# Designed miniproteins, single chains: the designs that were tried, part 62

Each design is a single chain, and the fold is of that chain. pLDDT is the mean over its residues in the fold that is shown.

## One batch from the design tools (miniprotein)

Design m2143
Fold by ESMFold2-Fast:
Structure m2143 (fold): chain A 93 residues (1-93)
Amino acid sequence: GLSIEQEIGIRLRIIGLGLDALRSKDPKEQIEAIEEILELAKEVHENSTDPELEKANLELALKELKEILEKSKDEEVKEKAEEAIKEIEEMLK
């Protein structure tokens, strides 16, 4: 299972990826950030040993992805963000 230090590291990386996606004008870089946020969410869901910390990190990933979805003008970026959001919402059930 993930240590508290590893989960904090994942949390900081999710924040950084969200910020990078919002600052980028390149749809490819935005899609790569979305895919990495989803991979980090899957890692937390599979390997977290703290249900409250898992929920907090998954909710953070959703927040970042929803902001990318709302601010993007690119249809492929929006599609990838919507797909990732749905997968994380299923993890939270």
Scores: mean pLDDT 89

Design m2144
Fold by ESMFold2-Fast:
Structure m2144 (fold): chain A 90 residues (1-90)
Amino acid sequence: SKLSPSTKKALEKAIEAIKRGTVADLAMAQIILSIELTLDPDADKEVLEKAGKIISEAGNKAGDLPSTPVDPELVEKAIEEIKKLMKEKE
């Protein structure tokens, strides 16, 4: 089964947010996924929930200040895992 076009676009936007690498950027990625889950009836909920968990796990090690940089290795790992989820649905 293929990802819906809106889910794919939301995941791509989330990856672009994560690439900026701060706690606030990871929070923005979560907001992007949450909007897709709420507003698109065709959203792939399982993929979006898995992506949300990946982002949460990266963010949990960074602390509470929005401007705090997340470990670049955790950022790269989160991006790679989300890209892998997208490829599994091609």
Scores: mean pLDDT 82

Design m2145
Fold by ESMFold2-Fast:
Structure m2145 (fold): chain A 76 residues (1-76)
Amino acid sequence: LSELEKEYIEKALPKVVEFLKKLLADPSLSKEVARKLAYRFALEELITLAKDSDLSFEKLEKAADELVKRAEKILA
C-alpha cells in the first residue's frame, strides 16, 4: 500500500471499527454478512476520502479489504 492509501485507511479506520462493532452485535446477521457490509462501508468511506485523488478503484478495493482486516483485529 502507498503512503496515501495508508493515510486514508487510518482516517477511515475508527468509523469502520464502530460500524463493524454494531454489525457484530446484531444477532440477525452472520459474521460473513457483517464482514461484507463492513467492506462496502469501508469502500464508500475510502471513495469519499479519495475523491480529489487519482487513486484507481482497484487500489481503493485493496485498501477497503485491508481496512476491514484491521477493524477485525481491533475487535478480536
Scores: mean pLDDT 81

Design m2146
Fold by ESMFold2-Fast:
Structure m2146 (fold): chain A 81 residues (1-81)
Amino acid sequence: MEKLEQARKHLEEAERSYKAGDKEKAVEHLFKAIQYLNQLDPDDPEARLLHLRARAIFAKLLGDEKTYQRYEAEIKKLEEE
C-alpha cells in the first residue's frame, strides 16, 4: 500500500477514535500517520495537506482550539485548488 494511502487511513482512524472518546487510540493512529507522512516527498501537495490534517487532529487532542482553527483554515485554502 502507498505511504500516502497509509497516512490517510491512519488519519481517518485517529479522527474516528477521537470522536469515540478513545484518545489513546487516536494518538496511536496519529503517530502512525505522521510516520508515513515523514517518508513522503515534502513538496507533494497531497502530503502537505495530510500533514496539516495531522496537526489539526493533534491540536484537537491537546484541546488547543486556536491552533486547530488555524490548521483548518489552511486545509480549506489547499482544498480550494
Scores: mean pLDDT 78

Design m2147
Fold by ESMFold2-Fast:
Structure m2147 (fold): chain A 95 residues (1-95)
Amino acid sequence: MDERKIQELELMMARVVVERAEVHSDEEIAEARKLIAELEAKGITADEADVARLAAFLEAWAAGTMSVEQARELAALFNSYGVPVTAPAEGARVV
């Protein structure tokens, strides 16, 4: 059952926005905090290691340093949370 996993992924994404507040607007941070509060009120929790991995992948992406292997690992992370992402072929195009 993937509903809980999808909500966990949404919480992870919102937490990454708050953790990377320096690159987001006050409005984006406020929306992320609101989403976190709503999901936590529903009993949704995020895996701390997965949050850290997602933040690292998005940082590498933003810096233009993400490898094909890292892009595939990011797709696998999303798939593990029930988000159907096509695994990138060699020469990934996840952007």
Scores: mean pLDDT 73

Design m2148
Fold by ESMFold2-Fast:
Structure m2148 (fold): chain A 82 residues (1-82)
Amino acid sequence: SPLLEENLRIEEELLRELRREAERRNAPPSIRRSIRQAEEYLRLAREYLAQGRLEEAMRYLIFAGASLTLARMSLWVLEKEK
């Protein structure tokens, strides 16, 4: 699925950017844990996509997106609570 492959690439790029920001800001363990969880979900999505298992790939891509959203929102809250 070219659409799933493209979306996976976008999420992987967002993960890299978020990891860089979390390191720069010395993010708490809870945020770093959410980032690691997203990384694992993206890895699984890529593996299932390579196997042609599109439903599983999509499921883990959704899980990754949710974990990345949680981490981004948590970083935003910490930034505003100065």
Scores: mean pLDDT 86

Design m2149
Fold by ESMFold2-Fast:
Structure m2149 (fold): chain A 87 residues (1-87)
Amino acid sequence: SKKEEELETLLESVRKSLKEKYPNASEELIERLLELIKKLYTEKGVSPEEIGDILFLTILEIEEENPNASDDEILEKIIEKLEELLK
């Protein structure tokens, strides 16, 4: 369906961006984050554009608060913030 194609495109775009920005990040953390993105889209009805904005702002805040954090530490903190949005 068109919605399934949109979700696939969204998840591929996010995965690519995360791997480019955090090249040392574990695959497990990337997949955990992508599962939360999928839930925002499928369960909460958040658009790909709004998900992009949420990710941008969340990454910006976490990087500013944690300038010496590893790629895995950054992703773990992003996951925590996204889990709060799903509550």
Scores: mean pLDDT 87

Design m2150
Fold by ESMFold2-Fast:
Structure m2150 (fold): chain A 87 residues (1-87)
Amino acid sequence: DEEAIRTSAKTLLDSLRRQLEAGNWGGARFVLLHGIIPTAEAAYLKGHVELAVEILEEAARIAEEYGDWDLAELARSRKEEILKKAK
């Protein structure tokens, strides 16, 4: 269900923002690796490619907003992997 994945992604992206706002770089990385990326991969496997890309792009944007360039690059790299597989 696309709507259920979108709702889960929003909750995880909100969690990512809160970790970064608190300066908890380890917590932010954990949310990306163990929450956001698996959710985007699940969206891709269910045929929701645009949603998967949107989730990872938003994660990268949030990371960049808080100056975590390594985290942004990790999210962007996973987005590129999904786009490559979708072709």
Scores: mean pLDDT 88

Design m2151
Fold by ESMFold2-Fast:
Structure m2151 (fold): chain A 97 residues (1-97)
Amino acid sequence: PAPGTEGLTPEEVEQARREQIRANLELVPGVVDSLGRAGVRLTASRVDDTTIHFDHVEQDGRSWSVAPVDGPRVETDSPEGRRELIDWLRRTLDAAL
């Protein structure tokens, strides 16, 4: 459990976790599409409340993890905020490849 969930019920913690997973999932298409245009083919193999895990579509055992929380603090409800976070995620993955 994250420190920010102290004092919440198990049900409230699970709900907050599901909401964060949904927010992280919304970033995936933009990252995959951006890297795909650069010739890198990735898929999101696992998304949790802290981390997005990407696997190379053509290379077994090649995987990368990135945490959106380590990126810029943006309003994810805004197209501009989502684009900035997606660009950061893409650059972070590109640097690790």
Scores: mean pLDDT 76

Design m2152
Fold by ESMFold2-Fast:
Structure m2152 (fold): chain A 78 residues (1-78)
Amino acid sequence: SSSQPPQPSDYVPTDPRVIAAFKAAEAELGRTTGTRAEFAGPLLRHLPEALPAIAGLPADAPISEMKRAVEEYLRSNE
Protein backbone atom coordinates (compact mmCIF):
# COMPACT_ATOMS: atom_id res chain seq x y z
CA SER A 1 0.00 0.00 0.00
CA SER A 2 1.21 3.51 -0.85
CA SER A 3 1.35 5.97 2.06
CA GLN A 4 1.91 8.99 -0.20
CA PRO A 5 -0.67 10.70 -2.44
CA PRO A 6 -0.29 9.61 -6.09
CA GLN A 7 0.97 12.03 -8.72
CA PRO A 8 -1.03 12.31 -12.00
CA SER A 9 1.60 10.22 -13.85
CA ASP A 10 1.87 7.72 -10.94
CA TYR A 11 -1.75 6.88 -10.16
CA VAL A 12 -1.95 3.98 -7.67
CA PRO A 13 -5.25 2.04 -7.70
CA THR A 14 -6.82 0.83 -4.43
CA ASP A 15 -9.50 -1.48 -5.89
CA PRO A 16 -8.25 -5.10 -5.54
CA ARG A 17 -9.71 -6.06 -8.94
CA VAL A 18 -7.76 -3.27 -10.64
CA ILE A 19 -4.57 -4.04 -8.67
CA ALA A 20 -4.76 -7.75 -9.57
CA ALA A 21 -5.51 -7.13 -13.26
CA PHE A 22 -2.63 -4.68 -13.71
CA LYS A 23 -0.22 -6.98 -11.84
CA ALA A 24 -1.23 -9.78 -14.22
CA ALA A 25 -0.80 -7.51 -17.26
CA GLU A 26 2.62 -6.39 -15.97
CA ALA A 27 3.61 -10.05 -15.58
CA GLU A 28 2.56 -10.85 -19.17
CA LEU A 29 4.53 -7.88 -20.57
CA GLY A 30 7.47 -8.18 -18.15
CA ARG A 31 7.27 -4.44 -17.42
CA THR A 32 5.40 -1.93 -15.22
CA THR A 33 5.32 1.03 -17.65
CA GLY A 34 3.82 1.50 -21.09
CA THR A 35 0.87 2.79 -23.08
CA ARG A 36 -2.82 1.90 -23.39
CA ALA A 37 -2.06 0.15 -26.70
CA GLU A 38 0.51 -2.14 -25.00
CA PHE A 39 -1.52 -2.87 -21.85
CA ALA A 40 -5.06 -3.11 -23.32
CA GLY A 41 -4.82 -6.73 -24.48
CA PRO A 42 -3.17 -8.16 -21.33
CA LEU A 43 -5.43 -6.10 -19.05
CA LEU A 44 -8.63 -7.24 -20.79
CA ARG A 45 -7.57 -10.91 -20.56
CA HIS A 46 -7.67 -10.55 -16.77
CA LEU A 47 -10.38 -7.88 -16.40
CA PRO A 48 -12.65 -7.82 -19.49
CA GLU A 49 -15.07 -5.51 -17.61
CA ALA A 50 -12.45 -2.74 -18.03
CA LEU A 51 -13.12 -2.49 -21.79
CA PRO A 52 -15.56 0.50 -21.64
CA ALA A 53 -13.17 2.42 -19.34
CA ILE A 54 -10.17 2.12 -21.69
CA ALA A 55 -12.10 2.38 -24.99
CA GLY A 56 -12.25 6.17 -24.56
CA LEU A 57 -8.47 6.52 -24.04
CA PRO A 58 -6.00 7.28 -26.86
CA ALA A 59 -3.52 4.54 -27.81
CA ASP A 60 -0.65 6.63 -26.39
CA ALA A 61 -2.30 7.14 -22.98
CA PRO A 62 0.05 6.15 -20.11
CA ILE A 63 -0.89 3.23 -17.87
CA SER A 64 -1.37 5.66 -14.96
CA GLU A 65 -4.34 7.12 -16.87
CA MET A 66 -5.64 3.59 -17.62
CA LYS A 67 -5.46 2.70 -13.91
CA ARG A 68 -7.45 5.81 -13.01
CA ALA A 69 -10.06 5.30 -15.74
CA VAL A 70 -10.59 1.61 -14.92
CA GLU A 71 -10.91 2.18 -11.16
CA GLU A 72 -13.32 5.12 -11.62
CA TYR A 73 -15.40 3.14 -14.15
CA LEU A 74 -15.72 0.09 -11.87
CA ARG A 75 -16.69 2.25 -8.87
CA SER A 76 -19.33 4.05 -10.96
CA ASN A 77 -20.85 0.84 -12.39
CA GLU A 78 -21.49 -1.04 -9.14
Scores: mean pLDDT 77

Design m2153
Fold by ESMFold2-Fast:
Structure m2153 (fold): chain A 88 residues (1-88)
Amino acid sequence: SDREKIKKLEKEALEKLGEAALNAKTVEELIEKVNKILNEFSKKLSEFDDEDFAKEAIVRLSNVASQLVRLHKEGKLTKEKVEKIIKE
């Protein structure tokens, strides 16, 4: 189903966000990588007819991205915190 495909894409995007958060050397690098991941995810979801479910997935991913950026800025980002945030 479209919902199963969207959920799979969301999981893949969350994993990419986690990798970006752990590997980015600066907050600017993290923001660049996050924007690329979010844009690619939104583009892929534009092909699906379940617009409400797709919008909810984009909102969830954006919230995770914002939380990761905030923690990186504060110097509080750890592997354990990233795993907790992306696992939900």
Scores: mean pLDDT 84

Design m2154
Fold by ESMFold2-Fast:
Structure m2154 (fold): chain A 80 residues (1-80)
Amino acid sequence: SSIEEELKKQLDETLESIKPELSEEEYELVKKLFEAIVNDDEKEVEKILEELKKKLSEEDYEVIKGFADNAKEAKKALKK
């Protein structure tokens, strides 16, 4: 759907903006997180967030979690 394509585009832009602050492993995990959000895979989102919490600093984790939470809220708001 166009909503999923727009959400993916927004998340891809966010991912590119934070890429310089992330290692390659962290970047791939954040990319997978955003894909799981677009696909509404709640279990995968939870698993990836747990992995990111172990790999990222507390500051970086909170930023990424904030983006994930905002993306989930945006997707729910557009469901109407």
Scores: mean pLDDT 76

Design m2155
Fold by ESMFold2-Fast:
Structure m2155 (fold): chain A 94 residues (1-94)
Amino acid sequence: MLRPVLDATEESVQQAKQDAIDAIRSGASQEEIRAKLVHLLQTMASYFDNKGKPLAAFLAQLAALDVADNRDNHVFTADDVETLVATLEAVAKE
């Protein structure tokens, strides 16, 4: 997560999504879960930008900032991760 997310692929998005879900299921700290989710959203932003989907990329970046800022107020679930990914993918299909 200290390395910049550049040239993200569909495979890297799926890996980041699985890492976030695994952290939630393993009972990791909310700080760790949020870090994994921010990485997922940054990876999705890079992937969409590489695909020429600037609106989806922008929304993914905005979601990453929102997740990072909301550190103590929301407990993320696996369903939250699935819903967020599905919503961003739907925007990207246009």
Scores: mean pLDDT 78

Design m2156
Fold by ESMFold2-Fast:
Structure m2156 (fold): chain A 76 residues (1-76)
Amino acid sequence: DDLDVAENYLRAAISAAKQGNKDLALKFAEKALESIRRSGEDLPEAIENVQKAIEALKNGDFDEAIKYLEKALEAL
């Protein structure tokens, strides 16, 4: 199930971000985005929040990234 895979990657990204591991958090967030897109479901809020989390991670804003990853998880 692509959404179960997306949920697991979002949870992994949150954990990595909480540990300050930017590279790992970014990798898991990107994999979550791929899994959401593969699901074929209309989940624009989940997609938008993962994209905002990816941008926050690139900027080193871990608190902002965690907030958006949690919102994406809620929107699944």
Scores: mean pLDDT 85

Design m2157
Fold by ESMFold2-Fast:
Structure m2157 (fold): chain A 90 residues (1-90)
Amino acid sequence: DPEKKKAEEELKKLLERIDKIYEEALSRLDPETQEFVKELRKKDPFLIRGLISVAEESGRDLLEVLGEMLLADGKGKEYAEKLLEAAKNL
C-alpha cells in the first residue's frame, strides 16, 4: 500500500526531526540540567514530544517552552531558569 508506506516514512522523518531538536537543545545545557531533562523524557516521552510540537508551531525554542512550563508548575524552578537562559543565547 503506497499511501501506508508514505505515512510510515513521514512518521520516521518526524521522529528523526524530534530527536535532532532534542539532542541540539540538550547540547546547550550544563550536565546537571541535561540529566534533569533526560529523566523528564524517560518519565514522560509524550510530554517532550508535545512540547517540541508546541515550540515548532509557535516558532519558539524547545528550552523556552519547557522552561516556561516548569516555572508555571513550580517544579524545578532552578532548572527552569537555566533552560530559559540557554534559549536566550540563540
Scores: mean pLDDT 79

Design m2158
Fold by ESMFold2-Fast:
Structure m2158 (fold): chain A 72 residues (1-72)
Amino acid sequence: LDELLEQFREAIRRAEAVGAESPASRLTAEGLELAKKGDYDGAIKKLEEALAIDPESGLAKKALEIVKEKKK
């Protein structure tokens, strides 16, 4: 029915098979890495992308809050 949805489902299955975490957790990790380098704008962008995928991610929400405070 939706080939894009089927391709996405297949990609997730392959990622799980190789021990990859969710796309949201990966984006959260990238955001935290950028924050450690002082790139707060890049970190905010990655963390917002993670929250767009998983709005209930407590880790991404808390990381975004901390990074926004550091940018002030």
Scores: mean pLDDT 69

Design m2159
Fold by ESMFold2-Fast:
Structure m2159 (fold): chain A 70 residues (1-70)
Amino acid sequence: MSAQDQQQLQAVIDAARQRDPSWVPTVQSLFQNAGPASFPLILKGIETEDPAKAVGYFMRAMALGVEKEL
């Protein structure tokens, strides 16, 4: 939501697009739902060659979003 959050969102979109453009909608949605604390986990998921490990990182990012309160 802040300028810093927008920069982080753009960074994960750029990383996903470099890896596989089909990942862009998924990582964008994940970051928006989980918030900026998910940024390092989403990047690790994108960088990981192992799909099972990537899912693990994305699940941990989702957990951060679920734990946050209003």
Scores: mean pLDDT 74

Design m2160
Fold by ESMFold2-Fast:
Parts: sequence; C-alpha cells; structure tokens
Structure m2160 (fold): chain A 81 residues (1-81)
Amino acid sequence: SEKEELKKEIREILEEELKRKGASEEEKKKMEEKLKEFFENSNLAELRALLLQARLAARGRREPSAEEIEEAERIEREIKA
C-alpha cells in the first residue's frame, strides 16, 4: 500500500514536470519504462528518496505548498535516520 502510493506520487510529479517542459510522448514513454524498472528493484527508503528529490526539483518550477514542504522534510529525516 505505502509502496504503491509512493510510486503513484513519484510518477505524477515526474509526468507533470515532463508535461510542463513540453516533453514528447516518446520521452514520457522512456521515463515510464525507467520508472517501472526502478520501482521493481527499489525498497521503501529508495522510493522515499526519489519522491523527495522529485518534489524538490518540482519546487524550482512552481510555488510549493506548506504541506509539500512539511512532507519533503519528513521524508528527508526518515532517510537520514
């Protein structure tokens, strides 16, 4: 359940970034294929790390919400622990 939620959120953030940058359907497909491979071989800590990185990258392209800031900081603390 938690892994599926993390995978979904990571996918949504990265797809939104690709859409914002005007990526082609081919580029989106390649990203999905790489994400699928990563997800099949990743544990929870690795998924949380990728989510944190994706959210931080997305912040450079839009105004982050207070909830997004809090969640990113929470994940960062979990990775460090």
Scores: mean pLDDT 70

Design m2161
Fold by ESMFold2-Fast:
Structure m2161 (fold): chain A 80 residues (1-80)
Amino acid sequence: KEEIIKLAEEILELIKKGESMDEIIEKVKKKLKESKNPEEKEFLSQLYDTLLDLKKTLSEKEAHDYLIKLLEHAIEKLKE
């Protein structure tokens, strides 16, 4: 649980810092390959699929705005 919150916060920070969608996707892909925690892998896999869909359907700015809201909501739910 804490590992997922920390991971979501790290990715949220990258987005707020202005990392490109391609850079975020590559970092999530790398973390997914390196992770040995099943819960973390599930979170990263779902996020990776979401990132790929957003890249195909939204502009860079729209994708960033959507991801910020999505990750903030996910972090709030995980802290409950």
Scores: mean pLDDT 80

Design m2162
Fold by ESMFold2-Fast:
Structure m2162 (fold): chain A 75 residues (1-75)
Amino acid sequence: MQQQKQQTQQFLDTLINEYEKRANSLSSNSDIQKLTQSVINMLEKQKANSKSDEVKQLIDQAIDRIRSITNSLLS
């Protein structure tokens, strides 16, 4: 159980870092919003396919972090 949770955390951290880099390179708020929605949609699908409550919680936390980064960039 611990190994799967650790691997999920590493994947999500990498995804968030890559999202932030890509979002910062975009020139328009519209493009940032489209990128954000695409990433969140992908994470929601992964959450729906997961049978682990712990993994679902990690995905929810990742979505919240992505939304916070987006709000900061669009403010």
Scores: mean pLDDT 82

Design m2163
Fold by ESMFold2-Fast:
Structure m2163 (fold): chain A 68 residues (1-68)
Amino acid sequence: SHHARDLGGAAAGLAALEGGASAEEAQKIARMVSDGRLDEEATRRAVLEAGASERLAEWAGRQVGKGR
């Protein structure tokens, strides 16, 4: 649902910010998740590339995967 994707997007954006990404990059990742463009594994990789720890990236990916 749109709500579940929005929650996944928020989780991915927050994890990217915690990893040191800019607000712009974090919002871009959040929007891609909300648009359904990133699945669980793609979200994990995007959040890692943004600078987040493996633990935060795994958590964010799982939030996106719950909507499947």
Scores: mean pLDDT 80

Design m2164
Fold by ESMFold2-Fast:
Structure m2164 (fold): chain A 71 residues (1-71)
Amino acid sequence: MEEIKKLKEEGEELYKRGKELNAKGEQLTASGDEQDAGMGQVLQLTGRSYEARGKELYEEAKKKEEELKAK
């Protein structure tokens, strides 16, 4: 139970973090500064990674919860 709750919370947090990084990256890319554009691209890639990991953890938690209901 504690593990499932932790996975859901971590998944939601990572997904939210990923969305924030993507938004920040887009702002930096739009700034027109070459250095900011490069940093913005890195943040967008990191944001996508966080979103993917967040979804993975959430799905894992859901699967574990379903398995517990079958016991």
Scores: mean pLDDT 80

Design m2165
Fold by ESMFold2-Fast:
Structure m2165 (fold): chain A 69 residues (1-69)
Amino acid sequence: MYDLDSPEFQEEIGEALALLIVGVAKAIKKSNPDFKETIVIPQSESTSKEKVEEAVKRIEELGIPAKIG
């Protein structure tokens, strides 16, 4: 069971998850230059749409196609 103190704290957790996904995408591209599949970022209850959309933008900046799933 999750204990949620505030929406702002929940947003911070979601932002950290989005950042991790971007980092993983960057690592995948670096180690697998043949990687040409679309990275799907899950839209979760704890992650705002804005944060997920920002993560998609960051991944696209790395030359990897991304979308919200």
Scores: mean pLDDT 67

Design m2166
Fold by ESMFold2-Fast:
Structure m2166 (fold): chain A 92 residues (1-92)
Amino acid sequence: SLEKAREELEKLLSTMSKEQQIAVLYTSANLIYIGALFDYEKKLPDAVETLRGSARALLELAEEAEKMGDLDLAKKMREMARELEEKARELE
């Protein structure tokens, strides 16, 4: 379930230093974002679904960054999510 996945992520992050947690969130956000942009550029049949799914994942990562007090990273992830949602609308 989505809730179980979130709980498992929180447990994993809690075993790391703050610096390591921020690095993991930053890397994860960039991989999700780049992957979604690749699907958008290639105009893949499921690109709209991938872009929206990736935007949701970025919003979840933004909440984790905010919980750790990294408001700048959280803002950046929310802006990335917004961009992916706009690109999804362009493909409709």
Scores: mean pLDDT 82

Design m2167
Fold by ESMFold2-Fast:
Order: C-alpha cells, then sequence, then structure tokens
Structure m2167 (fold): chain A 75 residues (1-75)
C-alpha cells in the first residue's frame, strides 16, 4: 500500500507528543528540552520534504531518543 506522509506534519505531531509528555512531568527543564527539540524536528521535516521517508523516520527517531534521554537526565 502506498501511503503519502507529509514530513512536516509528522514532525509537528511527534513534537506535540514530546511537549505534552514534558508538561506532564512538570519540569521546566524538560519543557525547555521539548521546545528546543520541536524546533529541530520541524526544521528537519522541512529539509527532508523531498527525501526518502525511511531516512526521515530514522532522523526523527534519533532526535526523539536524544531528547527523551536528556529529559530523563534532568528528572
Amino acid sequence: MTTTTDPVELAKMVARHLKRHAERLGSPEAIEIAEKTEKRLIELGEQMKDSDDRDFLLAISLLVQEASEEIRRVL
């Protein structure tokens, strides 16, 4: 099945989930990390709009993993 994924839309959705997670933790540091990561995710989506979806998903996964680890360290 052929699915068309908008990289920018996916990046925004992932960023929104990360921000909500940080807000639930109640840590200002976690929220700051989430906001910084949101900016990076959206930029990545815009840059990789015409790129391979697989490479884009790997790049997003890495950024989210890094942000999650950083959030865990400040808790």
Scores: mean pLDDT 77

Design m2168
Fold by ESMFold2-Fast:
Structure m2168 (fold): chain A 80 residues (1-80)
Amino acid sequence: SRAEFLRDAQRLATLAYREAIRAGNPELVEKALELAKLISDDAPFDEVVQAAREVYEKMREAGILTPEMEALLDRLLAHA
């Protein structure tokens, strides 16, 4: 459902922001905030998915991707 999609997307943005702050990585902080803004602005589904993927790739490159983030992204992509 859209409600489940938005809940998972908001959770991903929150977790990504928290872990980016802990890592001291400003680029990841900005990407997490961008995802949160798209969700808040009720942006098109494809834009939210793209932003979530970009956050995932940046977290993966930084070595700080958590299992919960991977599960959330998998659920978000399943809605596509």
Scores: mean pLDDT 80

Design m2169
Fold by ESMFold2-Fast:
Structure m2169 (fold): chain A 70 residues (1-70)
Amino acid sequence: SMEEIREKVFELASVTLEYIHLLTELFGLDKLPDTPEVRRRKAEVEARMDELIARGNELSAEEKQLIAQH
């Protein structure tokens, strides 16, 4: 239905926006001195980005499965 498509679009948009926000933070961290605090935050950001990539791939696979049924 149109509602299911809209819900998936909003979910993908939300994941994408969070990813862009984290990417922007990572770019800012790359400009800072290489301290233990900066390294820790980079690791946290990269771990969250990996989670978002996995979620995005999951949503994409769901879309492909729906298309394959038709």
Scores: mean pLDDT 80

Design m2170
Fold by ESMFold2-Fast:
Structure m2170 (fold): chain A 105 residues (1-105)
Amino acid sequence: MTKTVNRIKKTISPYTLNFSEEDFINGLNSMLDAGRALLDGDEDKAQVHFNQALNYLNLSEKELKALLSPIVKSDDAYFTVMAGMMGIDKKDLAYFKKFGEWVLK
């Protein structure tokens, strides 16, 4: 594992996460694609991207919800800092927020 991926795992979860840096990037991009689909009103497409994110991260839906909950339910300042530490650009924050809120329904 790279130092960056290990740091992200420690920051977003007390649990040991078993995925590569490539799988993390692919999972993150799938979450952003799901958020974009949700803003376009396409929940079926969002569900496809959500399933892709789960597969890349080797997580169940429950485990991903547990990881996202403290980030998405935080204040805007904490959310922005955490998303930035995960490598999410400011332009993509709305997609990540929309995805997280939808997943936690």
Scores: mean pLDDT 74

Design m2171
Fold by ESMFold2-Fast:
Structure m2171 (fold): chain A 87 residues (1-87)
Amino acid sequence: DKENEELLEQINAEILAETQPKAEAALAAGEDPKAVMAELAAQIAERYQELAEKYKEKNPKVSKALLAVARYFEGAPLEEVQAIYEE
């Protein structure tokens, strides 16, 4: 579905715009890259989970795709992420 794909691309761009500058600033300040990447992944996961809940009733397909991305950044196994997406 082209409309759902375009919506997901917009959401992805917004989350990256919100999270990436903070991670770059932390790396420039000399923070541990592993810690910065773990914090970035956690922030991305939280943001996708919030949006998944927002879209749950309004657009269940987009909500499930967002939840799958959140679980991926939480470190869930690929099989679990695939199962959410394919529902």
Scores: mean pLDDT 78

Design m2172
Fold by ESMFold2-Fast:
Structure m2172 (fold): chain A 65 residues (1-65)
Amino acid sequence: MMSHEEILNKYINEIKNDPSLSDEQKQQAIQALTQLYTDMKSRGLSPEEVEETLKRALKIMRKNF
């Protein structure tokens, strides 16, 4: 099973390797996902719940960029 931190790093790497995003958009997305991750981890959410939330957040961000 992936840890909470491994899940966060997976999505950060997807953002870093996304050619459709500018460097500024990448920084903005990474900051937003990191904030969500920190909030969810502090609330004691499972790795599966964290992954689902980060996945949905990234999808919404990509749609609005």
Scores: mean pLDDT 80

Design m2173
Fold by ESMFold2-Fast:
Structure m2173 (fold): chain A 84 residues (1-84)
Amino acid sequence: MYKPDEKLLEVIRKVIDKDTLTLGELLFAISAVLIEEKLFDYEKDPNIADISNTPLAEIFGKDKIDFSKIDEVIERILKHTKKI
């Protein structure tokens, strides 16, 4: 189980109202936010979400998330969590 920091928790609470999540729930919550905010351009690259105008840009330290590099995505999410 993972406890998100306050910045990540603010984002995930849009889809999941929990203070402690599994890795699967974290990935689901992030993906659901990206889909709801329409941040994927499926015509250009279905694996890349532009997060430059979202709180996620501060969390990931980048303007884009590339889901073809899932291990890098997981590593960046987990930097904003405490394992419990």
Scores: mean pLDDT 79

Design m2174
Fold by ESMFold2-Fast:
Structure m2174 (fold): chain A 103 residues (1-103)
Amino acid sequence: SEALEQSIKTMAKSMEELAKKFEKEAKENPELKDIYLEASKAAKEGAKALKERDAKKAVESIKKLGDYVIKILEAQGKLTKSSKASLETSFDIIGTAVEFAIS
C-alpha cells in the first residue's frame, strides 16, 4: 500500500538522520567514538535494508543498532540491569515488527 511505502521511506530517512547524529556525537565524545561510529554504521545499514526491502538485513541492523545504543547508555551510567533488559526487548520487538511489515 502507499501508506506502507511512505512509512518505510520515513523510517529509512529517520535512520539516516540518526546516523548523522551519531557521527556528530563521535566527534564530541572521543571516549565513546568507536561505539558511536558503529551505531552510525548500523543505522545506515538499516536505512539501506529498508529501502531495498531486505527484511532479514533490516532486523539484523535494528538489533545491532539497539546493542550499540545500550552500550552508549551503559557507558554514560544511564542504565540499570532492568532498564537494559527492557530496552533489549524493545529493540527485538521493533526489529520483528519491521521484518513482518517488509516481508
Scores: mean pLDDT 84

Design m2175
Fold by ESMFold2-Fast:
Structure m2175 (fold): chain A 69 residues (1-69)
Amino acid sequence: GHAARAGEGAARGAERLGASEEAVRAAKQMADYGRQGNAEKAREGALKAGELSTNPGAAATAYAAAVDM
């Protein structure tokens, strides 16, 4: 679903922009919960990815995904 695609996109973006492994893991967790249909846990993962992102673009993408859930 949408959350899974957003999480995968955020993880790939975070890796390309040099974000921490923790931020990448949070984005992947969002994707996994999105695939399970757990919107609340997917949203928590997106917020965590945003918090851990050092790149403003990656953070904005993660927060936008969380708001859209």
Scores: mean pLDDT 66

Design m2176
Fold by ESMFold2-Fast:
Structure m2176 (fold): chain A 100 residues (1-100)
Amino acid sequence: DIIEAAKELAKKRDELIEQFKKNAEAAGRKVEKVSLKVEIDEEKKTVTVSFEAVVDGVHYSATVTITEEGKIEAKLESTDPEVAEIMKKIMEELEKANKA
């Protein structure tokens, strides 16, 4: 159930944000802003997760969309390793919750 997958991800949002901050700070970087938004479109039967961060004055954004069919589409406008790692974890959480 894609809606339950979105709810489970929303419960883990603060944990994911904190882990991102810790990883970036451990690499000697300053996290100025971070946000994770989970949007449910009941008409299209899709869930969209949007990640935005400002690290060392650089803006990063990434989006993951999952459909009721379990298809996952990710768009990442950065090769930043900390952003790539959080997006990987988001995709794994959506996949696990959708299979339950």
Scores: mean pLDDT 77

